# Designed miniproteins, single chains, continued (5): the designs that were tried, part 88

Each design is a single chain, and the fold is of that chain. pLDDT is the mean over its residues in the fold that is shown.

## One batch from the design tools (miniprotein)

Design m19244
Fold by ESMFold2-Fast:
Structure m19244 (fold): chain A 80 residues (1-80)
Amino acid sequence: SLPTLSEEAKEALKKGEEAEKAGDKKKAAEYYEKAAELAEKEGDYGTALLARLKAAELAGDEEKAAALRAELAELSAALR
């Protein structure tokens, strides 16, 4: 099984999703960035990259989003 995220990391993801559904892109991005930091500290690099990508897209940071998509592609290749 993949590494299990902490309750704090799961809560941050949930709050990010709730803020996104409410249309608060800034608040959603902040929660996704927190979730990414927690996931990275826990060794879940895939979840960390996905959460950072979500935050970058919500913030309209196209350059950062493109870089994170490239990192996800490299991670996917490395897991073979």
Scores: mean pLDDT 82

Design m19245
Fold by ESMFold2-Fast:
Structure m19245 (fold): chain A 60 residues (1-60)
Amino acid sequence: SARLQAVHYLGKAIQAFEEGNKEEALKYLDKALEYAKKAPPEVSQAIIEKANELREKIRK
């Protein structure tokens, strides 16, 4: 399921960020967004919002 893949990669991105690996976090974030775009709109919107929050934290 696209939703489950998006959630899975979002979780990996968060873990990589907490480990200080910003490059891996961004790679997993990109994959999460790819799968989120294939999910139903209501689910994809929530995942995209969380992904954007993480992206902003990575930039700081």
Scores: mean pLDDT 82

Design m19246
Fold by ESMFold2-Fast:
Structure m19246 (fold): chain A 59 residues (1-59)
Amino acid sequence: MSSEVGAYDPESKVVAEELPSGTILVHTTYASGEKYITVIEFDKQTGEFVSIRGERVTP
């Protein structure tokens, strides 16, 4: 890419984990140390995504 926009995440870390139920958990850790968990669920019958929701997890 030849152009730069002022958007970057120097210490943001994203880790995705798949649960046995087919639910995917996405853990995001920001540079501030704050954590956020996003839950992605899929329909058991069709395999299509059903919902996505996030929740802040702070000590």
Scores: mean pLDDT 67

Design m19247
Fold by ESMFold2-Fast:
Structure m19247 (fold): chain A 57 residues (1-57)
Amino acid sequence: MEVRARITYTGPDGSVRETEVVGADEDELSRRLGEAVLAHYRRAVAEGPGVTEVEDV
């Protein structure tokens, strides 16, 4: 049995993207969701232009 969930991620560039995550169970889905978000964020920061050191907002 597979479960799917859709997440919305907003990058520092203001880009909004939706990603689907698949897991065998709800628990596994939750874990994969967190990992996917982290990976997506890191990728956006590494490749995204306009990402600077946090300078205090």
Scores: mean pLDDT 65

Design m19248
Fold by ESMFold2-Fast:
Structure m19248 (fold): chain A 90 residues (1-90)
Amino acid sequence: MEEEIKKLRELLEKARKALEEGNLEEAEKYIREAQKLLLESKVLPVEERIGYVLRVIGELIQGELEGDREKGLRGALEVLEEALRKIEEA
């Protein structure tokens, strides 16, 4: 569990940096890797993991529909950062 939490944090930091640099493709890669790690790890109850993953997907879809991919990726990252805070509080 400590290793998964560390990897999740590192992926979110990389996604944040990619967004700040305007590299949307790299940001999406790290967001999707973090989403997969969250879903596959037992860091939270399965219902909560599914809930966060669905919220990430919703943010990405909304960004595409609005023609603002950066906004979608930022929303998805914020959801994953919320999940990380919840894990660290447990």
Scores: mean pLDDT 84

Design m19249
Fold by ESMFold2-Fast:
Structure m19249 (fold): chain A 71 residues (1-71)
Amino acid sequence: WPEEVKKALEEIRKMAKELIENPSEEKLKELEEKIKEFLELARRTLPPEQLKEFEEEINKIKEETYKELEK
């Protein structure tokens, strides 16, 4: 990945961890908003194959986060 996309993924992971530790509707909305922003960044920056990998990693983070919140 380009450094900017790698940093974006790291930020999403940090936000997801914070949401799991202190669940709130505001933090969930902030995470969803950041995911949308970073997906738009990735779409402009990455070739299609790398974009698919980025989207798959984002979906995995979302799935893991939602499973933790369901507990």
Scores: mean pLDDT 78

Design m19250
Fold by ESMFold2-Fast:
Structure m19250 (fold): chain A 80 residues (1-80)
Amino acid sequence: MEKEIAEGVAEIARGVGNLLASKGKYEEAGEMYELAGEILERAGDLEGAAEYYELAAEAYEKAGDKEKAAEYREKAEELR
């Protein structure tokens, strides 16, 4: 139940992030993917969290936020 609820909330955050990215709002998209990753990490879904942290890193890179992009790539690698 906890993991299933976390997956559902993360999926909503992903949907919002995808919409923001489609509008060129990459910093905001990265924030949504970051939130999804944090929710899954707290629920113990480390593989799911890693996937969303990679999406956050890609969004932050497109936003020009190189520091956050590097941070979330490292977090994704760390959870594997």
Scores: mean pLDDT 82

Design m19251
Fold by ESMFold2-Fast:
Structure m19251 (fold): chain A 118 residues (1-118)
Amino acid sequence: SIKEETLKLIDELISLVEDYLKEAEADPSVDEDIIHILKAAILTLKAVKRLVEKNENEEFLEELSKLLKETLEKLKENEGDYVAIAQSLLDFQGKVTQLLKKYGLENEFLEIAQQIEQ
């Protein structure tokens, strides 16, 4: 199903960004701002995952799946370039915000994100 495909893509992105975070934290040349962006992206992906688990809107899931695929491809293309990876993740977070707004899911997302931080 589109929901199962979307959840799989989120899990793949979480794993990839967590690997990038471990590598970035081990590299003293990486700016602290990049580390903060990677951590924020992981939180966003975890909140999006919980939102998707509760969501049955096929149009939303299809648009999100496309965004996740495009983001995954960009991250892999920029492997080893943490500045480009961070920029791709900031772009992803902006597009997620616009998508959540389009489907009226901003409030539910914020409630989920707050629960993950506690």
Scores: mean pLDDT 88

Design m19252
Fold by ESMFold2-Fast:
Structure m19252 (fold): chain A 62 residues (1-62)
Amino acid sequence: AEELRERAEELREEGERLIKEGKELLKKGDETGDLKLILRGIGLILRGIGLIFESEVLLKKI
């Protein structure tokens, strides 16, 4: 129903935002040689991908 669709949209938006933030951190870390920024960027990208996957699973159940 509507609530599952809204939840899926929230997860997708959060996931896309985390991937964008992670890519920005990766770029900054690569440019500055900051390994902590690189690792944080990778972590955010992986988390974002996971949220998008959860969104897709929810959409298939409705």
Scores: mean pLDDT 82

Design m19253
Fold by ESMFold2-Fast:
Structure m19253 (fold): chain A 106 residues (1-106)
Amino acid sequence: SLELTYKQLKSVTEYANEILTGLGQSAFKAKKYDLAIELYELVLKEDPNNSRAWYNLGQAYFKQKKYDEAIEYYEKALAINPNNTKAKDNLRATYAKMGDYEKAAA
């Protein structure tokens, strides 16, 4: 059946994205931020609406003190999921790191 074959192929793709996300998280915990970024970017090529992957990408840039990129990726995460409290909190913390206390208070 074509429907069964499609479901099997979809499961393989979803499993591959789960592995890449896990590897990215492991790289991040190991403070290998460039590797974590590369792995999250691979996830986002297959699933550009993945709010969690945008958020994780923002965190990796924040750890590298690349605050402008961190802001951009936290905002992308919030555009997909406006109720992502962690992305909102980290966006405010990033503005505070840049000395923008007005935006940090929002």
Scores: mean pLDDT 85

Design m19254
Fold by ESMFold2-Fast:
Structure m19254 (fold): chain A 59 residues (1-59)
Amino acid sequence: GPLARALLVRNGGLSEEEADEVVRLAEAGRTDEAVALLQRRMGMSREAATRAVEFIRSL
C-alpha cells in the first residue's frame, strides 16, 4: 500500500519505481522475488529483506 511505498523510498533509498515493484511483488505473494530485489538494491541480508517483506505485507 501507499505507506509501504513511502517507507521504501524515504527510509530505504529506493526509487519510486523500485518501491512500487517491491510492494507489488510482496502483495502478490512473490516473496522470494521481493527479497531478492531488496538484497540487490539496498544491500540487505536475506534475513533482513525477508523481515522487511513481511512488514510491508502487514501494512
Scores: mean pLDDT 79

Design m19255
Fold by ESMFold2-Fast:
Structure m19255 (fold): chain A 61 residues (1-61)
Amino acid sequence: SKKIKEEVEKLKKEGKSVEEIIEHLQKLAREAYDKGDWESVKTVGELLDKIVEEEDKKRKE
């Protein structure tokens, strides 16, 4: 959802590490799952996949 994407952008602007952003997204996924908000769970999963792919590319060049 839009709110989750905006929250990730805010964390990036605050200078949070990739690891901290991943931890925050995992927490959001658990909260969304508990509420039955499957769209937010999917959005978090997609964002986590993109972050992991970007981080791997930086290390592999």
Scores: mean pLDDT 77

Design m19256
Fold by ESMFold2-Fast:
Structure m19256 (fold): chain A 80 residues (1-80)
Amino acid sequence: MEIDLEALRRELEAFFEALKELARKAGAEEAAELIEKAKELALKGIEALEKGNFEEAKKLFEEAQKLLDEAMELIKKALA
């Protein structure tokens, strides 16, 4: 059983776009920028997985997670 990486890519792209719009509506423009960067890294991570480069994929996903964590903190502060 292999993960459908094309479906995962499409779902991640839609998810990040939804989060970016949420950040903008919350007035957290900087968070929207971080979410866009996290999306780019996550998509590169999927591309690395497709190529069998698991070490690169792990690094890219870890970097994307750090940016998402920072973006969520900014959204939380904007909603406070």
Scores: mean pLDDT 82

Design m19257
Fold by ESMFold2-Fast:
Structure m19257 (fold): chain A 85 residues (1-85)
Amino acid sequence: AAELIEKLERQEPAILKFAKHPEATRLMLEAAIALIQGDEEKASELIRKAVELSKDPLGEFERLIAPLLPKEVADRMRALLESHL
């Protein structure tokens, strides 16, 4: 868990540089970290905010964040994104 969070935090500046919607992408990255820490309520709230800011939050998630996550975390992120679309 700690190693994955450190990797995501280190890669955040690069991820945001290639994001079409940096604010929404940052919120999705924070939501992924919250899920890794077991805070599903915080993750859900962050995803809701990301969906409000981006025209294609799922597309940006798949392109920039999903490849960095374990399948279980990525699947849960997809479920949260789809529930707010």
Scores: mean pLDDT 83

Design m19259
Fold by ESMFold2-Fast:
Structure m19259 (fold): chain A 62 residues (1-62)
Amino acid sequence: MEVEVVSPTGVRVIEGEHVGGGVGPTVEEAIEAAKRALEAAKRGEYGLYKEGNQVGIGRKRL
């Protein structure tokens, strides 16, 4: 799994052909959101989710 910090509140997590993007009030929370989005993408669940102050986006990497 590869973690890329885009900003203090935004990160991407990459594993194989799947990508999870996350945004949160802190880098730690953004990583958590990104990991949740990545796991959803692995199940074929792509798109935007929001939970409290965290936003995640899961997609397939191409």
Scores: mean pLDDT 72

Design m19260
Fold by ESMFold2-Fast:
Order: structure tokens, then C-alpha cells, then sequence
Structure m19260 (fold): chain A 73 residues (1-73)
């Protein structure tokens, strides 16, 4: 069952969100999108790093191979 403390946090977060102007809610959305884009960048950096470690050129075939290896493990 959900902890009463978690329910309280959700309620406080909802109350806080209701008190924020639409402009501030938009800023939070932009921040969230920026965070998601950063995570995508980190994933791409890992693929590039593995290609460099294996001494493979940056081609579609090699990128697909590295992505398959990541998915397998």
C-alpha cells in the first residue's frame, strides 16, 4: 500500500502546482524536456565511446552493431 508520507508529498506537489502561474508551469516543462534531451545525448555518447574503444568508424552498420550489443546485455 502507498505510504501516507508519499500521499502527503503528492498532495503538496499538486497544491504547489495549482498555485503556480501557467508561465512557471511552462518553464518546468521546458526544464523537463531539456533533461530528456540530455539523457538522449548521454546515450549517444556511450555508443560513440564504444565505437572508439573498438576502433570502428562512425558508420550506420557499426552503430547498429553496437546498439544490438547493448540491447543483448
Amino acid sequence: MLNEELVKEIREADEKAKSLPPEEQRRLTIQTVADVLRRIGDALDEVIRKLKEEGLPFTKENMDKVMEEIEKK
Scores: mean pLDDT 67

Design m19261
Fold by ESMFold2-Fast:
Structure m19261 (fold): chain A 76 residues (1-76)
Amino acid sequence: KLEELFEEAYAALEPQIDAAVDEAVESLGVSREEARKAIEEAARYTALAEAYKAAGDEEKAKEAWEKAGEVLQKLA
């Protein structure tokens, strides 16, 4: 159930990960490895937030979105 929702949400984000990594490297001057690690981690939290929201767990969705933001903030 929740795992299926997470997999669907993450699959929707996967095509955008490479573009997001390229943008982070160009805009922030970070290494490609550092950018990919952070963006993939943020994408996992974003997918988890979407999965929780779809499951009706707004509180856990909010916590997951906050974690995604924390990961991206470490890049900045």
Scores: mean pLDDT 80

Design m19262
Fold by ESMFold2-Fast:
Structure m19262 (fold): chain A 62 residues (1-62)
Amino acid sequence: SVEELKKVLEENGATDLDPELIVERKKKISDVDKLAKIVEMGLKNKGYDEETIKAVVEAVKK
């Protein structure tokens, strides 16, 4: 849910990400693994650490 994803983002300091946009992307993309890879690449490009990337990717896959 948006609320669960928002909590994960806030706990890991990824405050520049919009959880609502990620959830909208999830609704448009039938392949959640593809969305997870897109989010992972975006976070790596922005310089987030591996723990933050892993937590957000797992939240997207739920």
Scores: mean pLDDT 72

Design m19263
Fold by ESMFold2-Fast:
Structure m19263 (fold): chain A 77 residues (1-77)
Amino acid sequence: MEEIKKKVEELAKEIAENVKDLEKVDELVEELVKLLKENGLVAGSRLVSEEGNVLTVAIIIKKDGKVVAEVIVEIEK
């Protein structure tokens, strides 16, 4: 899980940095979904806060219905 969590964190940060490039975001999201699927994981998200131009989002990673990791990302509009 630790290596998978690290890869998810890296992809999530790269998505957050590229939110204005919809094509790049789509490619990174597909890579993230593939990584999760290959490891028997599912992901959900929740909005934590929205302040000015900054969205704080939590990515929740589950295995067999149990939360195994959580990644917090900040997205600038």
Scores: mean pLDDT 75

Design m19264
Fold by ESMFold2-Fast:
Structure m19264 (fold): chain A 64 residues (1-64)
Amino acid sequence: MIERMFPGQELDEEQKEKVIRVVEERLGVSPVSIDDDFYALGGDTLLIEKIINELEKEGVIEPA
């Protein structure tokens, strides 16, 4: 589940929508749900790090 990519982070609905957008852009697949298996969509651990860094840069999430 995509929400499990952020251990220790509690995401609100607006943050979840922005996470989904970034995941869709990075994987090139749509639609994506927060409950979807990121690895089943073609993601890997390195891509998770890239997505987290982009969300932090956009101010969507705070650094852990």
Scores: mean pLDDT 71

Design m19265
Fold by ESMFold2-Fast:
Structure m19265 (fold): chain A 53 residues (1-53)
Amino acid sequence: LTPEEKEKLEKEIDLGVELLDLAVQITVAKLQGKDPSEYLKKAEELVKELEKL
């Protein structure tokens, strides 16, 4: 792997883990009757970062 390919892969893994954590938080918020909008906004930001890779 080139340094660029390795950096891209590491970022993809990190963003994927963060998205999974947000999915859990969204689910918990919905189950508790709380507004998940803040978590959804964060997930959209992470998806945009992933798209830049």
Scores: mean pLDDT 80

Design m19266
Fold by ESMFold2-Fast:
Structure m19266 (fold): chain A 58 residues (1-58)
Amino acid sequence: AMVSASPEEILMIKKLGDNFFAQGKYDLAAKAYRKALELKPGDADIASKLKEAEEKAA
């Protein structure tokens, strides 16, 4: 199936999550990482970052 997201787009969303995480905006970071993981399922790095962001947001 055709995917609307390029590797560049996934990287940009991941970087957006990294920026929110660095700013202590863990809820927004988790949202960005979740979106990146939806576009690239099974990425262990993104999944790990999502877990950390969710744990810090709780």
Scores: mean pLDDT 79

Design m19267
Fold by ESMFold2-Fast:
Structure m19267 (fold): chain A 59 residues (1-59)
Amino acid sequence: IPPDVQQQVQQLIDQSQEALDRGDHDTASQHLEEAGRLLEPYDPERSRQYFQAGEELRR
């Protein structure tokens, strides 16, 4: 996985956690889905996990 992609994914995860701390589940879900999309060509299994986590937050 390219370092730039890893760094961007980490930023999205951090932003998702900040959104959750504020009770903003929709924003947290969006950040997790974006992280999953970025990882899909490099790590499909981890990408799927982020998509699943994002979907769970919207329920």
Scores: mean pLDDT 81

Design m19268
Fold by ESMFold2-Fast:
Structure m19268 (fold): chain A 72 residues (1-72)
Amino acid sequence: SARKKELIEKIEKMSDEEIAKLGDRLYDAGIISEEMREVLKRGGEEARQVLIGLVESSDEDTLDIIEKALKE
């Protein structure tokens, strides 16, 4: 999917602070667990891999939520 590839490329370029903020927004939107949010707060390669896995497993509705969270 072109959408998934674009989102993955954006995630790979994000700072740890941007990843943490995205995690907060995704948790508030109800699409990730508290445990997943904590992984994203720690940053690093693990946080990026977890987000990439979320994007790869997401349907169109979930991708819309992720894209909105990235723009806010």
Scores: mean pLDDT 86

Design m19269
Fold by ESMFold2-Fast:
Structure m19269 (fold): chain A 63 residues (1-63)
Amino acid sequence: SDQEIRRLEIEIEVMEAMLTLRDWMLERNKDSPDYEELKAKHEEIKKKIEKEIEELRKRIEEL
């Protein structure tokens, strides 16, 4: 349904905004002694969110 598609699109937009915010937070900490560890954790979270976005996109395609 159109309503279901809109809901999924909003969910994707929220997740993309979260990635943008996390990128900003990582850049803010670039001079931290823990930067490499923070970056590694960020990349793991980013991969998980990207996978969730792709699953949502596939759900939209099936509707």
Scores: mean pLDDT 85

Design m19270
Fold by ESMFold2-Fast:
Structure m19270 (fold): chain A 93 residues (1-93)
Amino acid sequence: MEELEREIERGVVEVALASLVTSLRKSEDPKAQEVAELAERLLKALSEAELSLEELRKVGELVLKAIKAAEEGDYEKAKEYLEEALKLVEEAK
């Protein structure tokens, strides 16, 4: 049961990150490009890490906050949320 829930949460987070990267890469703002690069790094780290359902949900919440900040043009906040998420993923290795 938990394995299926983890697979679903992982897929949702990966799709959200890929969508964020695609959106940010359309921007000519250098800060948006920095956020896109960090999101790509998080996506790679997430694909290599074995995370619990709770850890995946926490990463997902941070990714959602980063998306919201990026939509508001607050790339510094988006970067902070993604850096926190990346740290969680790297510490889980």
Scores: mean pLDDT 83

Design m19271
Fold by ESMFold2-Fast:
Structure m19271 (fold): chain A 58 residues (1-58)
Amino acid sequence: SAALEEAARRLGVSPAEVRGALALIRQGFSAEQAAQLLSRETGVDAAEAARVLAELAA
């Protein structure tokens, strides 16, 4: 989706990495927890990633 591609560009990660984080949220992880894992793997800011992922999952 365009929203997912825009989020990936904003965070400086691949669309596949954003899809992986959203998959964790669908499995019951919080947006904050998914963002922490994404941050650990990519170096993205965890707080910014959590906000973006929460918006995408809404």
Scores: mean pLDDT 85

Design m19272
Fold by ESMFold2-Fast:
Structure m19272 (fold): chain A 62 residues (1-62)
Amino acid sequence: SMEEKIEKARKIVEEAVKKYGLDNLDLVEVTEEIKKKLGLSEEEATLLVQEFVAELLRKKAE
């Protein structure tokens, strides 16, 4: 389902952040991994990455 894909994409982003940190996150590489692993379009993968990064930045600012 789309919800399962969203949760898997979230985990991929979180794992990349843990490995490289938010400041050194290669958004292009993360987006390509999500596209390849989940079969999402460029637009869908890009929007999910942007949304999850924004959420993580907001939590870190607290």
Scores: mean pLDDT 82

Design m19273
Fold by ESMFold2-Fast:
Structure m19273 (fold): chain A 94 residues (1-94)
Amino acid sequence: MEEEKKEAIDLVRRATNLGVELAKKAGNPELQEEVRRAGDEAIENVKKATPEQVKEIRKLVFEALDKATELISQGKYEEAARAVLEGLRKAAEI
């Protein structure tokens, strides 16, 4: 469980960093701050999460990253950043 939580926190941090960079490329500083906040809240949620919640959090973040990757391939950086934000917000609410 300790290792799964550490891996989930690392995943959330990587997703947050990607979302911030995407929002920066889109020229949206407000979105950068929203992504950072959602990432911090998701990390806090991982720390208190049950094994099943950690698994669900990881699934939500991976799904958000997959969607963001597709949007990046289309040059849709703001939409990609918003996809990451949505995934992080859902992860924070588990």
Scores: mean pLDDT 88

Design m19274
Fold by ESMFold2-Fast:
Structure m19274 (fold): chain A 80 residues (1-80)
Amino acid sequence: SVYEEVKKLLEELEKLIKELEEMVKNKAPESEIMKKFQEISKKFLEILELMEKLSEEEREEVLKKLRELRKRVDELLEKA
């Protein structure tokens, strides 16, 4: 199921964001933070590509979660 694949990618994305949160807390080098941000951006794009194959209801649920996760990333970049 495309929806199950997208849900798995969302879990992977959330894990990457948690790793970024820990890196920012521990004052990791800017180069490492930027590398993690690039991995996160790639995962967002992968999810967005698959969203075209979802139903309207599934797409709405995914968009809501993506908006929450993007807000978290934007806040972290302001702190880094």
Scores: mean pLDDT 85

Design m19275
Fold by ESMFold2-Fast:
Structure m19275 (fold): chain A 57 residues (1-57)
Amino acid sequence: SHMEELDKKLKEASEKVLEKLKKLDEAGEDTREAAIRYTAEALRLIGDALQEALDKE
């Protein structure tokens, strides 16, 4: 099901963002700018997943 593939990709994107934020927090990095950038990247991945689901149909 394309919906299962979409759900999987959304979960993967969310997990990657959270993992990167955790590593930045542990390293004492400036997380504000990184959080914005990674959120934008996560939204791009979500957009790609939605487009792929549409193309599959």
Scores: mean pLDDT 69

Design m19276
Fold by ESMFold2-Fast:
Structure m19276 (fold): chain A 97 residues (1-97)
Amino acid sequence: GPSQEELDAAAYLLGAATLVVMAKKTGSTEGIQRAADLALKAAELAKSVGNLDMVEDALRIAQEVLEIAKANGDEETAKYAEEQVARIQKLLDELKA
């Protein structure tokens, strides 16, 4: 069955995806920054157990956060999301190596 790390990563991904959906409906940039944090936590856990698909899911969520922040003119959150995207991309590249 799935490891505890995979279960925790899945919970963080669900939380991040939920915040992204809420942000699209409400325009809340506070929820978007939290979504990026949860995506990074999920990616770190997923990488620790070699789950490539979950790291890719986390990267997609962080990229969605960046697009929403840019669309809303939230430069601070966009910059933060760019940093989280870069961190998750590095984790993905290391896992593929």
Scores: mean pLDDT 88

Design m19277
Fold by ESMFold2-Fast:
Parts: sequence; structure tokens; C-alpha cells
Structure m19277 (fold): chain A 63 residues (1-63)
Amino acid sequence: VLDEDTRNGIVNELRAVNYSSKKDAAIAKKFGVSVEKIQEVRQELIEEDIQEGVEALKAAVLR
């Protein structure tokens, strides 16, 4: 289970790279979590963005 501060840090890093997987390993190392946890958080954020109706931006955030 990720604590709130760690999850918020991961969220900020993922948003800064437009949800790109290029830094997954670096982010995982920075926060001391697995790459699988970074991928899980990214999927949760993409699902939240879809539910909020930001469909026009999907192509930009999934680069």
C-alpha cells in the first residue's frame, strides 16, 4: 500500500511527463516502489481523466 505522500509524488511526476512510460523506472527508483506500482497509478489517473470527460486530450496525454 502506498502512503499518500508517495502516491502524490508519483502522480506529480507522471503528470509532468504527460503519463509517458519513459521515466517509469526512474520514478520507481526515486520513490522506492516497483515499476508495476507506477504503471498501476498511471492507469488509475488515465481512468480518472476519461471519467472527467477530457477526451480531446487523450492523444496528448498517452504519448
Scores: mean pLDDT 72

Design m19278
Fold by ESMFold2-Fast:
Structure m19278 (fold): chain A 57 residues (1-57)
Amino acid sequence: MAEEIAALSPREQAALAAAGRMLAAGASRDEVIAHLVAQGLSRERAERLVDLAEALL
């Protein structure tokens, strides 16, 4: 986890923080992925960031 977070760009770190907040607020995995894709991330990247956010909760 720490190594994966350290490898993220500042934009991806911000996206990870946003994903964590959305999940904590009760958003579904699919809603968070859709939000990150709308922000310009690839679906695969968005799915990885959501996986990391879930593991950090």
Scores: mean pLDDT 77

Design m19279
Fold by ESMFold2-Fast:
Structure m19279 (fold): chain A 57 residues (1-57)
Amino acid sequence: MTEELQREAELRAEILKLLAEEYKKTKDGEKFEEKVEEVVEMNIEELEKKLEELKKK
């Protein structure tokens, strides 16, 4: 089922939104760009782990 593709897109979107909010607050462009590049190349399992890490503050 294509729900796996949808979940990947949703996870990536949520992570990128959290990274953008963090960047807006911290202005740490180097860290933001590094994390964005990582997220673009991640699979679903890696995206889920990354999202949980970001939610921990």
Scores: mean pLDDT 76

Design m19280
Fold by ESMFold2-Fast:
Structure m19280 (fold): chain A 65 residues (1-65)
Amino acid sequence: MEERNERAKKVLDDTEAEYQRLKAESPEELAARRQDLIARFTGAANAGDEEVKKRAEELIAEVQA
């Protein structure tokens, strides 16, 4: 559980950082990568604990908006 949760946290953090960079730097690239970002957040939500899941779901909603 711990290793899986740590991996999920890393994926969440890396994906969030990537999303924030794309949002600020390249809206066109963000649009092209929306599906990939959502898939990565969904993976983190499924593998992580309640905290990771809640954060990932929030970010998925933001990316979909």
Scores: mean pLDDT 80

Design m19281
Fold by ESMFold2-Fast:
Structure m19281 (fold): chain A 59 residues (1-59)
Amino acid sequence: MVEEARRLLEEGRYEEAARAAEEALRVDPNNREARRLLATALARLGRLAEAGEVVRAGP
């Protein structure tokens, strides 16, 4: 799922990338890479407040 989120970000599919990163965090809440990818996707979608929350605590 982390690799999927990264691929979707590279394709510009930010909404799908955020969803994939959220699923990765459900499996492993300590996954720093998934948290980073989710924050990046949310920032690209203009959802900056949610991106900030992800950096400090998982959704």
Scores: mean pLDDT 76

Design m19282
Fold by ESMFold2-Fast:
Parts: C-alpha cells; structure tokens; sequence
Structure m19282 (fold): chain A 92 residues (1-92)
C-alpha cells in the first residue's frame, strides 16, 4: 500500500538525519567515540538497505521513490566510508 511505502520512506529519512548528526559529532570525537559512531552508522546503513529493498518490492514501478531511496543509501554509504577513513587516520 502507498501508506506503508510512505511510512517506510519517513523511516529512511529519519535514519539519514540521525546519521548526519552522528557524522557531525565525529568531527570532534576521540578514537573510542569515533569507533562507536562507525559501528552505529554501519548498523543504520544495514537498516536503511533492508527498508529500501522492501520499498522496491512494494512499489517497483515508482521511479521517483526508487531514486529517493537510492540517494539516501548513497549518502549514508559516503558517511560510512568517510568515518572509516577518519578511524584509519586517528590510528596512525
């Protein structure tokens, strides 16, 4: 149903906002805090991927929704990779 898809999209947007806040916090974080942030972002990325797959199953022909879901996954993946690089730099 469209109501179910809308609720799933709202959940994805909420998770993205949480990850954006975690990324901002990472800029002043200690190594230990940064590693915890990385773990939390990895978990949230897995959640978003599962939600996106469910959206694609429920609304396979909705090009606009599929594009928005894909862009959220892409942005979250970029935050995850950026955090991985930050952890590597602080371990030097």
Amino acid sequence: SMEEVEKLMEEMRKILEEVRELYERSKTASLAELEKILEEVAEKLNEVTKIAEKIFELAPEDKELRREAALIEAEMTLYYLSLLLLVREKKK
Scores: mean pLDDT 88

